# Designed miniproteins, single chains, continued (5): the designs that were tried, part 4

Each design is a single chain, and the fold is of that chain. pLDDT is the mean over its residues in the fold that is shown.

## One batch from the design tools (miniprotein)

Design m16103
Fold by ESMFold2-Fast:
Structure m16103 (fold): chain A 82 residues (1-82)
Amino acid sequence: SEVLRLVAEQIRLTGLVFEMTLLLKKGDFDRARELAEEEIANEENPEIRRIIRELLERLEADPNDEEAAIEAHKRMSELLLS
């Protein structure tokens, strides 16, 4: 089912946002970059790749920018359902 595939993809991207946020709040910048780069390398949607890069940049500048994480999650969720 295409719907089940999209739901699984949304769960995966939600997990990515939470893991990146947690790692950067802990100061584990290298692990956060590794995680983001791995996901970007396996992502076919160029807009989702852009959102992941933007999230990484914003959280590296301010690891407590929870608004950045919320915005990235919302934007990626909307792209998966469009």
Scores: mean pLDDT 84

Design m16104
Fold by ESMFold2-Fast:
Structure m16104 (fold): chain A 64 residues (1-64)
Amino acid sequence: SVLEEVRSLLFSPDLLWREVGVGVLRILAALDMLSPELRALLREVLARETDPALRRDLQLLLSR
């Protein structure tokens, strides 16, 4: 599923793959396809993300 694929990217130990995951979420948000399950994933990822640029992007997505 899209949810599991995005989850795998966002919880990657590799910053580059997490950047790809955030890019996918930005595209889904632009298409108004950010489901409640994806929003729950966003909150979970934001709580664990330490990179300041990715945290900012995740916060913007969560605020819509």
Scores: mean pLDDT 83

Design m16105
Fold by ESMFold2-Fast:
Order: structure tokens, then C-alpha cells, then sequence
Structure m16105 (fold): chain A 62 residues (1-62)
């Protein structure tokens, strides 16, 4: 059962959602303002952590 471990709202109303799976992999979803999936990518736990930290840094700078 995937657990949402991070959500970032972008200035255009799009959202980036990080879902962690039981096996440790993380699905990164880019959603539009209506909740439709624009892109999805599956990352390993280590890469997902680096991506989350990078996005947090970018969001904090906007």
C-alpha cells in the first residue's frame, strides 16, 4: 500500500506527489490543477530522497 511521503504545490496549481511503496521504491506523480496525472516516474528510495530535497530547495526559492 503506497504512502504519500511528500506533496509540493507549484505556482501554476500543478502538484508533485511522492508515494512510497512497501518495497522502498517511490512513485513521483506530476498532477495538473484538476488532479490528472501528467507524468509519472518510479525511482529507488535513494534517488527519490535526492529528488525530494532538490524540489524542496526549488520550491523554497520561489
Amino acid sequence: EPVVVGTFELANGHRVVFEKHENGSVTVLLLDAQGHVIYSIELDEETAKEVREGIQSIVDSI
Scores: mean pLDDT 76

Design m16106
Fold by ESMFold2-Fast:
Structure m16106 (fold): chain A 97 residues (1-97)
Amino acid sequence: DEEIERVRRLLEEALRAAEAGDFETALRLLSEAFTLASKVLLSLPEYSEEAEELTRLLLTAMAELARIMGDEELAEEYERFLELVLERMKKLREQAE
């Protein structure tokens, strides 16, 4: 999916900007990635593999950003939230026709 690949690139660029200390650019790129991901997610069933991939990309990027900012507790919170969301999506997928 071209849109999912675009989200991945925006998140990677955001994390690179954050690692360089350019948080203004990082936040702008994150905003663009979340806006695009939201549009894609609204067009997908919650149980789809594409929705799972986007959710994993977004929450993983947020955890990595939190670590770059020195907030390990927040990073662990995003990682726990990802595990809960993926478990929910797996259950919904198992119930899909």
Scores: mean pLDDT 80

Design m16107
Fold by ESMFold2-Fast:
Structure m16107 (fold): chain A 89 residues (1-89)
Amino acid sequence: MEPLTEKDLEDMEAYEEYLAKYKEEQKAKLKEHMEKAGLSKEEQEKFEKALKVVEEARKKALELAKEGKGQEAVEVAEKGEKEALKILK
């Protein structure tokens, strides 16, 4: 495994802050896209739940990466993605 440097962690934090700043705009665009795609209200709610699970897993993975637990960070992110996919079914 490649160890993350302090600079890599700072760059990742800056990028996460940048993404968070545009999260509301992304949510609005995603909602419009889902409505135009003909997704039902129930399907839209499932997608929002799945997205929230991924975001929580990503935050936890970043915290683990900052602690030097890169492998555990990857596992947490992958578990979150798998749980999100289950919600979408």
Scores: mean pLDDT 71

Design m16108
Fold by ESMFold2-Fast:
Structure m16108 (fold): chain A 100 residues (1-100)
Amino acid sequence: SMKDEILEEIDKLEGEMVLLISELSETDPVAAARAREYLERVGEIIRKALEGEDIEKVEKELEEIIEQIRNDPNIPEDVKERMVELVRKIAELIRKYAEA
């Protein structure tokens, strides 16, 4: 189904974040631990969204995480931009899932 395809793409994007954090952990374990906390929070928001939480509330919570990532001085700028891009793509897929 279209929903199953969206879930597969969300899983793929979460996997890309896991890989990014794994690569970061080899050079900056403190930044990697910080990024992992953001990933865990994103995962919880995804879970709530799939359980039928209001899409506007979900999008607001994801935007709050994006803002926190952008303002986190412990994460390198290139990693921040990649994490923000991945979270934005997840937000788009969650909206598409809610509309499907």
Scores: mean pLDDT 89

Design m16109
Fold by ESMFold2-Fast:
Structure m16109 (fold): chain A 87 residues (1-87)
Amino acid sequence: SADDALAKVLEWAIGELRKLAEELREKDPERAKRLEELADQLSTLLANRDFAGAFALLEEEGKTDPVVAALLAMLRELRATLERHAA
């Protein structure tokens, strides 16, 4: 389903945010902490299938983090594509 596809990509994105946070721990500890907290919040929303909440959170955090903004743009394009191809 479209929701299952979106959930899998969001799960991947959460993993990528955690990896980036780990890489930034010494170089940019404040950004690392924000990305880890974002990943934790997104994990909770994903567990509840709250995609609207996940998108809202990514929109807020994407205002200050370019990687989060890029992930949001990718997820929005995926959602739009899935909606267009829903039979």
Scores: mean pLDDT 86

Design m16110
Fold by ESMFold2-Fast:
Structure m16110 (fold): chain A 73 residues (1-73)
Amino acid sequence: MEEKLKEIEPYLGEISRISGLSREEIKEVLRRDPELLERVYRLLKEGNIRGAALEVSVEIGVRELVRGVESVT
């Protein structure tokens, strides 16, 4: 996990620019979500930086929805 996050570090600036999210927000989300980190890492290895940025944006949107539901559980 940490190793893959470090490999993603050089791309955080581009992902931040494309997604509109801060570098710190992206790092926090990837650290807390190993499956998202795996998907982002795979996309970056394929040169699909835009796809990686989209995955991060979608996951944050899902987390906002789940946060609302957690107050009931």
Scores: mean pLDDT 72

Design m16111
Fold by ESMFold2-Fast:
Structure m16111 (fold): chain A 86 residues (1-86)
Amino acid sequence: GEALLKQIRKQGQANIEKEAQALIKQGEANIKKLEEATKPEDIIAQRKEIMRQILALKIIRDETEDEKMKKEIDELIKKGLEKIQS
């Protein structure tokens, strides 16, 4: 019953944390690639990748119960959006 559901939820959150950390690292790398991009085709492609990452980050943010992780994801989403608008 309840004890099993709590254990499943804890395991789910641990997996979500690992996925969130991986997405955060990828998001930071993609922002750096956009900052280094000089060709119009590369800029367009990198903006598209950042938009995909933002969508993935929004999903994982809603799934995590960790308030620190949510804040870190929110800051990265904000930075990504600012970079693609520039």
Scores: mean pLDDT 83

Design m16112
Fold by ESMFold2-Fast:
Structure m16112 (fold): chain A 68 residues (1-68)
Amino acid sequence: MSEEELTEGVLEVAYASVTTSLRSAGKEELIPTAKEYYELLIKGGVRPLSAEEKARLAALKAQLAAGE
């Protein structure tokens, strides 16, 4: 339970940082993709991801790599 609350707080700070970086680079279209990717990375660091979540993470990682 406390882990979920901590994760939400960390995500808000991380989202603000990522959003600022992407806006500075003129890549606002990548903000939702980067946010979702980062959310899944945090979840995967705390608990094992489901097969569907792992597939989604791989797809998001590929989009971010291609977008750079």
Scores: mean pLDDT 71

Design m16113
Fold by ESMFold2-Fast:
Parts: structure tokens; sequence; C-alpha cells
Structure m16113 (fold): chain A 82 residues (1-82)
């Protein structure tokens, strides 16, 4: 089964991490960030390469437990913080 991975951070480092995980065979990437522009840019790059992606606007720094719970509720098997 292909894992669903939540990446906490959609800036340049999160983008690089998400692309790498997708190349390594992740079935879906859930991008988590408070910055909607970073989320949309990284999602567009993943989708342009044929990788399934979803966005979640949440503040993992202020609410780490709630952010983890939301990512898990969306089917995340793994969580990577960047």
Amino acid sequence: MKPVVAVFGAGPRGRETALRLADEGAGKIILVDINKESLERTKAELEARGYPAETLVHDADKDPEGTIAEARARGADEIVVV
C-alpha cells in the first residue's frame, strides 16, 4: 500500500520534502501550512508532476496536537515536520 504523508511546512524546504516523498512512492501528500500561497504553489508543482496532493491550512506551531489530529483524520499514515 502507498502511504499518505502529511508534510508540515509548505515553504521551500517543505516543497522539496514533498516532491522527494512523492518521487519515493507516497500515494498522496497532505501539505500543512498557515500560508495559503505556499500551499497552493507546492500543490500545483506536485499535481503538475502527476502526484496527488491535498492542502490543510493549520498552524502547527500554535496547535501541534490539533494539526496532527486533522492530518490523521484526512488519512495521513506518516507525519514529516519541516
Scores: mean pLDDT 85

Design m16114
Fold by ESMFold2-Fast:
Structure m16114 (fold): chain A 96 residues (1-96)
Amino acid sequence: KVEEEIRLVLEKWFEKVNGTKLNEETFEELVELLLEAYKIYLENNNDPTPAIKYLEEKFGIKNIEKNPVIKELAKVAKETPEVSEELKKFFEALTK
């Protein structure tokens, strides 16, 4: 169910950025990375810091919390009624 909600957020984000299509392999990789980040977040009592570090390491970028893609994903999750409150809080926490 959480995987399906993450997929929905990514699909809605692609629609909003007007058709930047990732290939299926890249899409599946993003789903896996976000699922693992969410698991890390939950295992650390909802502290986003270890999840942020995980994503920064996997993407090879710094300050992922300020990344426009991550900010847009958090906005999409917030606006999507089918996404759980826990997952919405996770995406919002990634932007802090």
Scores: mean pLDDT 77

Design m16115
Fold by ESMFold2-Fast:
Structure m16115 (fold): chain A 81 residues (1-81)
Amino acid sequence: MEKERLEELEREAKYAYAYLIRLSREDPERYERVVEEFRAADEEERLELIRRLAEEARREGLTDADAEALLAERRAESEAL
């Protein structure tokens, strides 16, 4: 049961992170507010933020393919590729 919860959290985190990458490009002010909220949050609040961001990402039409593409692009940018 805890393993299933961890797998769900990993999926939610992937969507949340991809959504933040998109926000950093399309709405930098909102991105900054979300990052500040995340920094101020405790562990339980951060988990809730991840879930909320993942739900927002899906509502805005972000697919698994979109999330993977955004994450891959960000990794390439971080490696200065």
Scores: mean pLDDT 76

Design m16116
Fold by ESMFold2-Fast:
Structure m16116 (fold): chain A 65 residues (1-65)
Amino acid sequence: SKEEALKKLEEKEEEVRADESVSQSMKDLFTRIVEAQKLNIERGGDVDFQLSIVDSAYEAVKEAT
């Protein structure tokens, strides 16, 4: 559901924000990506597609540095 997808995005955003191994600039970038995808979901965008974008960004952030 949209509500569960939005909760998952909030949980990932909080996880990255709390991760001391992630730089502040990468945290800021990830937050911007998550907020954009949340907005797209709220506007009726494809939930699975928007979640896949965040998952790809999450992998990139965790693998960087």
Scores: mean pLDDT 81

Design m16117
Fold by ESMFold2-Fast:
Structure m16117 (fold): chain A 94 residues (1-94)
Amino acid sequence: TEALRQRHTEIGLAVQQMSDIGLREIDRTVPPEQRPEARRLLTEKLQRLVHYALKGDEKKAREVLDEMIDYLGMSPENQKEMYEKLDTIIKAAK
């Protein structure tokens, strides 16, 4: 259905935007030698976050996001945007 296609698009865009924010924070805050590991952890945490959000486990999705924010030392502005994107995924999945 068109509604299903629209929700899938919204989820995909939110995930891509969260990935872009995370990659920019890695490039800004993580030393070059640690960036490959940070990128792996970002990808793993985003996959787990999306999995829990799509399953309706909002608590675990937020816990994974909190771990990622803390690990990368994200700015308050980027933290706010990340929570807004997670909320978009949760609402689109419901």
Scores: mean pLDDT 85

Design m16118
Fold by ESMFold2-Fast:
Structure m16118 (fold): chain A 60 residues (1-60)
Amino acid sequence: MSEEEKKEILEKLLEKMKEKLKTLSGVQRMVGEHEIEELEKELENPTDEIAEHAKAVLER
């Protein structure tokens, strides 16, 4: 995958996670916020493995 393609896939997952976060409360919201923060860090230097995982999550 190109770096641009990896970033696009990760941004789509990030948007989906942010939407899900709006429906979460308590501990689940804290976990979701942490996962979003980690994904934002991956956007700075995305790997093929993270992009493939994100693509699989988006397809489900």
Scores: mean pLDDT 78

Design m16119
Fold by ESMFold2-Fast:
Structure m16119 (fold): chain A 73 residues (1-73)
Amino acid sequence: SVREELERKEAEYRAKYEEARKNSDEETVRKVAEQLVRDGRLYAARLLGLDVSKLEEDPSWAAPEEVLERVEA
């Protein structure tokens, strides 16, 4: 299930973020959060069957509306 796969991946990201918070340089926590957000969006888009090539063309990230629409579908 896509939902179960996302939940498992979110747990991994949460663990990384919590570990960064415990070891926190404020700058390190910010960097980790930014990387996890981007990585998580790419992963979620791929699981939802969105066109990942569009995300790769845009170095910032996928359109939030498109991702939300797929999640709620």
Scores: mean pLDDT 61

Design m16120
Fold by ESMFold2-Fast:
Structure m16120 (fold): chain A 94 residues (1-94)
Amino acid sequence: SKKEKEAIKLVEEKRKEFEEEFSDPVVIKAFEAFTETLKDAVAEKLSKEAIDAIGQMNIDTVVRYLRALGVPDDDIARLREMMEELLLKIGDIL
């Protein structure tokens, strides 16, 4: 649908913005994996509730992983903010 294409376009735009803001390859790869998961869920036509649930589980997993690797709390907080904002905007589109 047009809404699915709009959601996927938003994910691609946010992925590019993230790559310009962050320099840590581990942080960049984590966000890349998150955006791929969201694009797949949208392409599979999952409900917005299911996409939000998958996204939230992924955010929690990524935060725990990056914290275990010693990534600074400020970078993790900014990553979480961007991931949560992306989920909210996808829900608004769908």
Scores: mean pLDDT 84

Design m16121
Fold by ESMFold2-Fast:
Structure m16121 (fold): chain A 100 residues (1-100)
Amino acid sequence: SVMHVSLHLESLLTLMRMGYTVLKNASQEELLKFMQTFKKTLEKLLKELKIPQSYADEMKNLMDTAIEKLKTASPEQALKIFGQLIDDLGAIIDDAIASL
Protein backbone atom coordinates (compact mmCIF):
# COMPACT_ATOMS: atom_id res chain seq x y z
CA SER A 1 0.00 0.00 0.00
CA VAL A 2 1.00 3.65 -0.47
CA MET A 3 0.84 4.13 3.32
CA HIS A 4 3.21 1.19 3.90
CA VAL A 5 5.75 2.53 1.35
CA SER A 6 5.45 6.08 2.77
CA LEU A 7 6.06 4.88 6.34
CA HIS A 8 9.23 2.95 5.39
CA LEU A 9 10.72 5.76 3.26
CA GLU A 10 9.94 8.38 5.95
CA SER A 11 11.68 6.11 8.49
CA LEU A 12 14.81 6.21 6.29
CA LEU A 13 14.70 10.03 6.27
CA THR A 14 14.37 9.99 10.08
CA LEU A 15 17.45 7.74 10.27
CA MET A 16 19.39 10.20 8.06
CA ARG A 17 18.34 13.19 10.19
CA MET A 18 19.39 11.28 13.33
CA GLY A 19 22.75 10.52 11.69
CA TYR A 20 23.21 14.21 10.82
CA THR A 21 22.62 15.22 14.47
CA VAL A 22 24.90 12.60 16.12
CA LEU A 23 27.69 12.73 13.49
CA LYS A 24 28.19 16.55 13.40
CA ASN A 25 31.58 16.17 15.17
CA ALA A 26 32.40 12.64 13.97
CA SER A 27 35.53 11.68 12.04
CA GLN A 28 35.43 11.44 8.22
CA GLU A 29 35.84 7.64 8.57
CA GLU A 30 32.80 7.35 10.89
CA LEU A 31 30.67 9.55 8.62
CA LEU A 32 31.64 7.57 5.49
CA LYS A 33 30.91 4.27 7.30
CA PHE A 34 27.46 5.59 8.28
CA MET A 35 26.78 6.63 4.67
CA GLN A 36 27.89 3.26 3.23
CA THR A 37 25.71 1.37 5.76
CA PHE A 38 22.74 3.66 5.02
CA LYS A 39 23.20 3.14 1.26
CA LYS A 40 23.05 -0.67 1.68
CA THR A 41 19.91 -0.38 3.84
CA LEU A 42 18.32 1.99 1.31
CA GLU A 43 19.07 -0.32 -1.66
CA LYS A 44 17.55 -3.34 0.13
CA LEU A 45 14.42 -1.39 1.10
CA LEU A 46 13.93 0.06 -2.41
CA LYS A 47 13.97 -3.49 -3.84
CA GLU A 48 11.63 -4.84 -1.12
CA LEU A 49 9.11 -2.00 -1.65
CA LYS A 50 9.39 -2.38 -5.46
CA ILE A 51 10.08 1.33 -5.93
CA PRO A 52 10.18 2.26 -9.66
CA GLN A 53 13.74 1.85 -10.98
CA SER A 54 13.99 5.51 -12.08
CA TYR A 55 13.45 6.76 -8.48
CA ALA A 56 15.68 4.01 -7.05
CA ASP A 57 18.49 5.01 -9.46
CA GLU A 58 18.10 8.73 -8.59
CA MET A 59 18.32 8.00 -4.84
CA LYS A 60 21.32 5.69 -5.33
CA ASN A 61 23.08 8.31 -7.50
CA LEU A 62 22.50 10.98 -4.82
CA MET A 63 24.05 8.68 -2.19
CA ASP A 64 27.04 7.80 -4.42
CA THR A 65 27.67 11.48 -5.29
CA ALA A 66 27.46 12.56 -1.64
CA ILE A 67 29.79 9.74 -0.49
CA GLU A 68 32.35 10.68 -3.18
CA LYS A 69 32.24 14.39 -2.23
CA LEU A 70 32.59 13.53 1.48
CA LYS A 71 35.92 11.71 0.87
CA THR A 72 37.68 15.05 0.18
CA ALA A 73 35.41 17.45 2.13
CA SER A 74 36.41 19.64 5.07
CA PRO A 75 34.23 19.26 8.22
CA GLU A 76 32.22 22.39 7.22
CA GLN A 77 31.73 21.11 3.65
CA ALA A 78 30.78 17.64 4.97
CA LEU A 79 27.87 19.07 7.01
CA LYS A 80 26.60 21.04 3.99
CA ILE A 81 26.85 17.95 1.75
CA PHE A 82 25.04 15.80 4.37
CA GLY A 83 22.26 18.40 4.82
CA GLN A 84 21.79 18.82 1.06
CA LEU A 85 21.64 15.01 0.66
CA ILE A 86 18.79 14.82 3.22
CA ASP A 87 16.86 17.55 1.39
CA ASP A 88 17.44 15.96 -2.06
CA LEU A 89 16.48 12.46 -0.85
CA GLY A 90 13.34 13.89 0.78
CA ALA A 91 12.27 15.51 -2.50
CA ILE A 92 12.73 12.26 -4.48
CA ILE A 93 10.88 10.27 -1.78
CA ASP A 94 7.94 12.72 -1.98
CA ASP A 95 7.87 12.36 -5.79
CA ALA A 96 8.10 8.55 -5.58
CA ILE A 97 5.20 8.34 -3.08
CA ALA A 98 3.10 10.74 -5.22
CA SER A 99 3.70 8.46 -8.27
CA LEU A 100 2.18 5.43 -6.46
Scores: mean pLDDT 83

Design m16122
Fold by ESMFold2-Fast:
Structure m16122 (fold): chain A 81 residues (1-81)
Amino acid sequence: SATAKALGHLAAFAAHAMELYRQGKISKEQALEAFRQMLAEAQARSGVPAALAERLLAVFEEGLRNDLSAEELRARLEALI
């Protein structure tokens, strides 16, 4: 489904944003804003439910706070979908 594809893209995007942050190419604030933008697009275009989007955002924020690897963050997000 379009929703399932969007959720997969969100997990992959989160991993990519985390990798850019870990390489010093973007700030935590930039990574978080980029993920929020991707979530908003997925909600608007692909039917991602608001409750699931809130949970995905919370996991991404926790990942940034705890300096998770891109792989660990992706696995945690994929466990929600």
Scores: mean pLDDT 86

Design m16123
Fold by ESMFold2-Fast:
Structure m16123 (fold): chain A 68 residues (1-68)
Amino acid sequence: MSREEQVEKAKELLEKYLGRSALSLLLLPDDHPLRQGLIEWVGKELNLSKEEAEEAVLEALREMAKEA
């Protein structure tokens, strides 16, 4: 799976399950349990490493913020 595909799939999951409320995660510190739990959940759903899931989630949230 390409990085672009990882970001798009993460974005789809975030929009489907959290909607615009996902953007609030950008306001949390990096080690916050909710942010870490979301990264782990996306990683399991997309079969990504923790590092790949973190990068995909953060980039997806950034793209969603640009569209808001």
Scores: mean pLDDT 77

Design m16124
Fold by ESMFold2-Fast:
Structure m16124 (fold): chain A 70 residues (1-70)
Amino acid sequence: MSMAQKVRKAGREGKSAEEAAEEGGVPREVVDAAREAVREGDPRVETVLRRAPEADPGVAAAVLGLVLAE
């Protein structure tokens, strides 16, 4: 199972973005970048990747989706 799939699964189980990232092995930097993108009113995958450039786009999208669902 990919990191993005693990994050999406944890989110479907009602876990927070931070808990889902921990289970998926995703760096906290990606979660922090997604929360900052939402806070700034620019909740796009490209904005997350500018802050966390080492992140996989699919992982960034999965984390951003969980933050937006909160």
Scores: mean pLDDT 80

Design m16125
Fold by ESMFold2-Fast:
Order: sequence, then structure tokens, then C-alpha cells
Structure m16125 (fold): chain A 61 residues (1-61)
Amino acid sequence: MIEEANRAAVEIGRELAPRILKENLSDEEQAELFIEAARERTSPEIAERIEELARRDLAAA
């Protein structure tokens, strides 16, 4: 589960990176985009894990 979430996060990040750079999104906006993409592209369980990690990274930043 954790390994699958990490792999999905890397793939989603690669797809979203050009958009994030073009739109100059804030860290919070980046996290929201990431969570939304995870919900659309992964299982609910993996999406919840990615959401938890994204929110944790925001709190740590």
C-alpha cells in the first residue's frame, strides 16, 4: 500500500509538474491538485494515503 501510494504520487507529480510551473501555484494549490488527481487516478485507499502525505508535507514546509 505505501509503496503503491509513493509510486502513484511520483507519476502524478510528473504529469502535474508542467502545469504547476506554468500557473506558478502555491504549495496549498499544488497539494489540492495532487489530491484531486490521486482521487481520479487511484483507488480510494491509495488516494486517502496520498492526501495524508500531501497534507503532512504542507504542515512540514
Scores: mean pLDDT 73

Design m16126
Fold by ESMFold2-Fast:
Structure m16126 (fold): chain A 69 residues (1-69)
Amino acid sequence: SERLRELIREAQARAEPELPPVTADSDLEAVLERAVELTARHLAEMSGISFEEARELVEAWVEEQRAQE
């Protein structure tokens, strides 16, 4: 699980440059959906898993982060 978290963080770092900065005028739902999609695509490429599997892992990680607020 720790290795998976590291892979997700690396995939997120690779996706970050493709996302615009979040501002008060941003559609936060659209930005979050795009971030999940891009992170999942990078995770799938890095790990050799399917996009669907990678997306499920990223969504689970996001839920865990939200629960820790």
Scores: mean pLDDT 76

Design m16127
Fold by ESMFold2-Fast:
Structure m16127 (fold): chain A 77 residues (1-77)
Amino acid sequence: MLQELLEKIREMEKQLKELAEKHADDPEYIRAATAYFLRQAAELVLEAGLEGPPAAVQASLAELAPEAERFAAELAA
């Protein structure tokens, strides 16, 4: 389960990187794609039913959540 979850997240990261490179001249598209993939990653953890996931997964989610919120706040400022 955890390995499959991490693999899905890595695949999503790879897809986002490819989209960012392809659409480098469209910052609005890249921002929307990034937000979408971050939300999808969070949903995958919830769907996996992981209560008390390994520290590595918890740390990654904690790092992603504040960064996404800070990014959104900076855009609103």
Scores: mean pLDDT 64

Design m16128
Fold by ESMFold2-Fast:
Structure m16128 (fold): chain A 90 residues (1-90)
Amino acid sequence: SRNGYVVVRVGETVAEIEILDYKIGKDTTKIYLLSTNLVPESLMDAVRQKVARELGVDGSKIVLIGSTEGMSESETIKLAEKVQARENSE
């Protein structure tokens, strides 16, 4: 796994992305990212594609978890873990 921060700008939207976990392979090809600021849903795909380019991976492998204003880091991590569990069950 890789841990780090990436700052992504798409237009006027700035997403500060924490890499929660990632695994690249045949079985677990998803990369789970935490945005520490609110990203509009309409721009999430563009942010995902830009992060994919920065990391050198296919955008389809990126799962972007957005934080709402007032959501704690712990609550956002729990949401990301639930998304990961769902994806791993498919």
Scores: mean pLDDT 55

Design m16129
Fold by ESMFold2-Fast:
Structure m16129 (fold): chain A 84 residues (1-84)
Amino acid sequence: NEEELIEHLVNGLRLRLEAYRAGTLDESTFTPEMLEIIRLAVESGLEEETIRLFREVLEEMFKNNVPLSEMWKRLLERVRELAK
C-alpha cells in the first residue's frame, strides 16, 4: 500500500544519508539529483528536515497521481530552497 511504500522509500533515504556521512555511499548507483539531495542535506545539517520533506513530497505525488520517476527532482527543488 502507499503507506508501506512511503516508509520503505523514506527509510532508504535515511540509510543513504547515514552512509554518505560515514563515507561508505556508492555514488555510482545514484542519479545526479539524488546525490545532490544527499550532499545538501548532510553538509547543511538538514537530514531530518529532508526526511520530513521527502515524506511530504511522496504524499503529494500519490494524491496527484504524479509518476514516482519525478520524486528526486521534486525533492531536490524543495531541499535547495530549504538549504538557502
Scores: mean pLDDT 82

Design m16130
Fold by ESMFold2-Fast:
Structure m16130 (fold): chain A 65 residues (1-65)
Amino acid sequence: GPEAAAQAAAEAGRAAAEEAYRKGNLDGMHSANLYGAGAALYASQGDEARMAAYVARAREAAKKG
């Protein structure tokens, strides 16, 4: 349901932020946290397409470290 999707999106964002932090990419960490929060919000609203886009942005931010 939307609550489970929101939790999964938030966890994906946190995992991306943690990975960025491990690489010393603080800007990527902050961006991943913000995109993860946005993904969780869209998941709670049932907007699967925007949720997926924001999760992807969080993961992309983590890769720049």
Scores: mean pLDDT 83

Design m16131
Fold by ESMFold2-Fast:
Structure m16131 (fold): chain A 97 residues (1-97)
Amino acid sequence: MKEEYLEIVREFALKLAKGIPLTPEELEKLDEAVKNLSAEDLRELAKELEKEGEEVAATYVLGLAAAKEKDEEELAKVEEKLKKWMEEKLGKKIVEK
């Protein structure tokens, strides 16, 4: 049960990190998985993603943990990291090589 929810969060975080939007059905599955996991479960998953080099996916998962605990400071840090990643991606398009 818990492992299935961790796999759902991992797969969707990796999709988001690649810039692939989630469908409404996938968002519902993600919400269900997060409701059934503790913030600590999400932090452990984020640590594993960081060890794998999946920094953007780990940042998404940390955001889910912060939202679950209402940690406004950590949530703000997650938003800033994601904003910088988006600006870097847009800057690469504007420089047209």
Scores: mean pLDDT 74

Design m16132
Fold by ESMFold2-Fast:
Structure m16132 (fold): chain A 81 residues (1-81)
Amino acid sequence: DEAALAAQFYALLSGEALSPDPQLQALAQLIQENLARIRELQANLPNLDPDEQEKARKELQELAKQVVDAIEQIEALLLSA
């Protein structure tokens, strides 16, 4: 059930659930850290020079890709359990 999987994923991200699988916890932590970095970059973006804005946008894209990849790994682990 995708809704149940989404609820479990949300609980992991919010820190409300402790997974017995250390890999799930590591992936959830990575997502939280990347989201915090994305917020920091977005807040600082308007204060950057154009070249630095391009670098920041590339970092945002890389962080977003890592979040998507981590979500896919969490889904695979939850579906295999």
Scores: mean pLDDT 75

Design m16133
Fold by ESMFold2-Fast:
Structure m16133 (fold): chain A 67 residues (1-67)
Amino acid sequence: MSMTPTQQRAVDAAKDLIREKGISGVTIDSIAEKLGMSPAALRRQTGLSGREILGLAGEALVQEKLS
């Protein structure tokens, strides 16, 4: 299933923040701030919760480490 451009940007922003701060330092607020939007706007535009975005980003980073 292909992601929307906004969903991809959110996951990429979360991946970048995890690389910089670790997963425990990343929240939906920090992801939204990095993208220049509110957490409510981020949820509305992606249809994803902060936990779902972080889960997708963390999973992608684990896959990158194993590749």
Scores: mean pLDDT 79

Design m16134
Fold by ESMFold2-Fast:
Structure m16134 (fold): chain A 98 residues (1-98)
Amino acid sequence: SKLEELKKRLEELLKKRPSDQEIIDFLKEVAELDDETAKKLLDSFKEGKSDDEVGEKLQEWLQKLIKELGFDVAYEIHKLILEFLLDVVEQRRLEELA
């Protein structure tokens, strides 16, 4: 399924310790974000701050996914992407503390 394929891609990316550029390229592909929005999204997670413009773009993407895939699948995809970004930031923090 699309959901299982996404889970595998996210696990492989996290295991490889992705660069900022690899994360940006991935977000552009899967969430259809432009370069600026993908960069701002990553930076908001790295800084631990919300960005209202990024939030609006993510909400637009979620609404598009809901129309294409239905609520349950769309919500899970959206959640997986946000959890991946949290995992990347947490992995980097843990490596700095080691």
Scores: mean pLDDT 81

Design m16135
Fold by ESMFold2-Fast:
Structure m16135 (fold): chain A 90 residues (1-90)
Amino acid sequence: SMAEKNAEKARQQAEGVKGTADLLMARVDAAARGGSPEHARRLAREAAEILDGAIKSVEALKKKLGETPELEEARRYAEEARRRMLEVAA
């Protein structure tokens, strides 16, 4: 059904956004531990921009399919990840 297809699309988007956030945070953490604050800050700024795009994609999908717990959780997760990236970038 369309509802089942929409639920699957929402779940896939949510998993993708969380996976991207985890990967970006891990890369920034690795750069920070490597003793290069400038490199870590640059990666964090780039990560924050990617996460801003991911948040906008989740919001667009919520508008089309309606709000689901998975999309709201992914949005919140990406917003928290973006906040942490902006803190590293400062």
Scores: mean pLDDT 88

Design m16136
Fold by ESMFold2-Fast:
Structure m16136 (fold): chain A 78 residues (1-78)
Amino acid sequence: SEMERAEKLNEELLKRLEPLVEKLKEAKVSKEELEEIAEKYKPKIDELAENAEKMSTEELIEESAKILEEGFKELLEK
């Protein structure tokens, strides 16, 4: 089901991104910086969403993790 897919995606993303989330908490990232990165990565997120039905759950997890990890790392480098 879509709910089971979403739950697995959320669980795996939380596990993979935990170290970066902790670094973001320590970095005192501003709301403005968060919004700027969110806007920059929105096209990649939208493209992923459009292709989600063509992807396995595992592929969706991997691609989602990659996009979010890139965004978080860029946010930490500012």
Scores: mean pLDDT 78

Design m16137
Fold by ESMFold2-Fast:
Parts: sequence; structure tokens; C-alpha cells
Structure m16137 (fold): chain A 62 residues (1-62)
Amino acid sequence: DRAEATKRALLAAGASEEIAENAARAVAQGGGSAGYMAGKDLVELGVASEEQRRAVAAASGV
């Protein structure tokens, strides 16, 4: 659930399918810590605004 929610949030934020899939996989494999890392990667990639980052964090379960 969190992995799919993270993927949907990233796609809504304008991330490519590759970025969204990689982040969703990380969330699926590591749970909460993976969610934190996915959010950090999104910011490092420069694709997320503050609102979009919060949406991804909430979806991934931070």
C-alpha cells in the first residue's frame, strides 16, 4: 500500500516512471526507513516542491 501510494504521489509530483518505480521499490523493501530515503532522493533529484515532498512522505509513511 505505501509503495503504491508513494509511486502515485511521485507521479503526481511530475517524477518520471523510473524515479517513481525506484522509490516505490525502496519503500516496499524497507518500510518506514525506505520511505524516508525515498523522500530524500526526491529532494536530491530536485523534482519535488515542499508540498509534493510532504505528499510523498505521507504516502510512504515517513
Scores: mean pLDDT 67

Design m16138
Fold by ESMFold2-Fast:
Structure m16138 (fold): chain A 73 residues (1-73)
Amino acid sequence: SSAAQARALLEAFARQHLGASAAVAREIADRAVETYGDTAAQLLANLAGVVALGRELLARDDPEAYARLQARE
């Protein structure tokens, strides 16, 4: 399904670019799709919001990974 594909791509993004664990990446993907929708157009139109949501969840659930991300930026 389109939703499953969107979640998989968002999980890969969160793991590769935000440094999230598999569990946190899955939560980020689920919340992003729930909030913004499951199409590429919806997610791209809201990309800043998707990234902000990912950072918020990383800060909540893995503050050490979030600190590493901030040092990298």
Scores: mean pLDDT 82

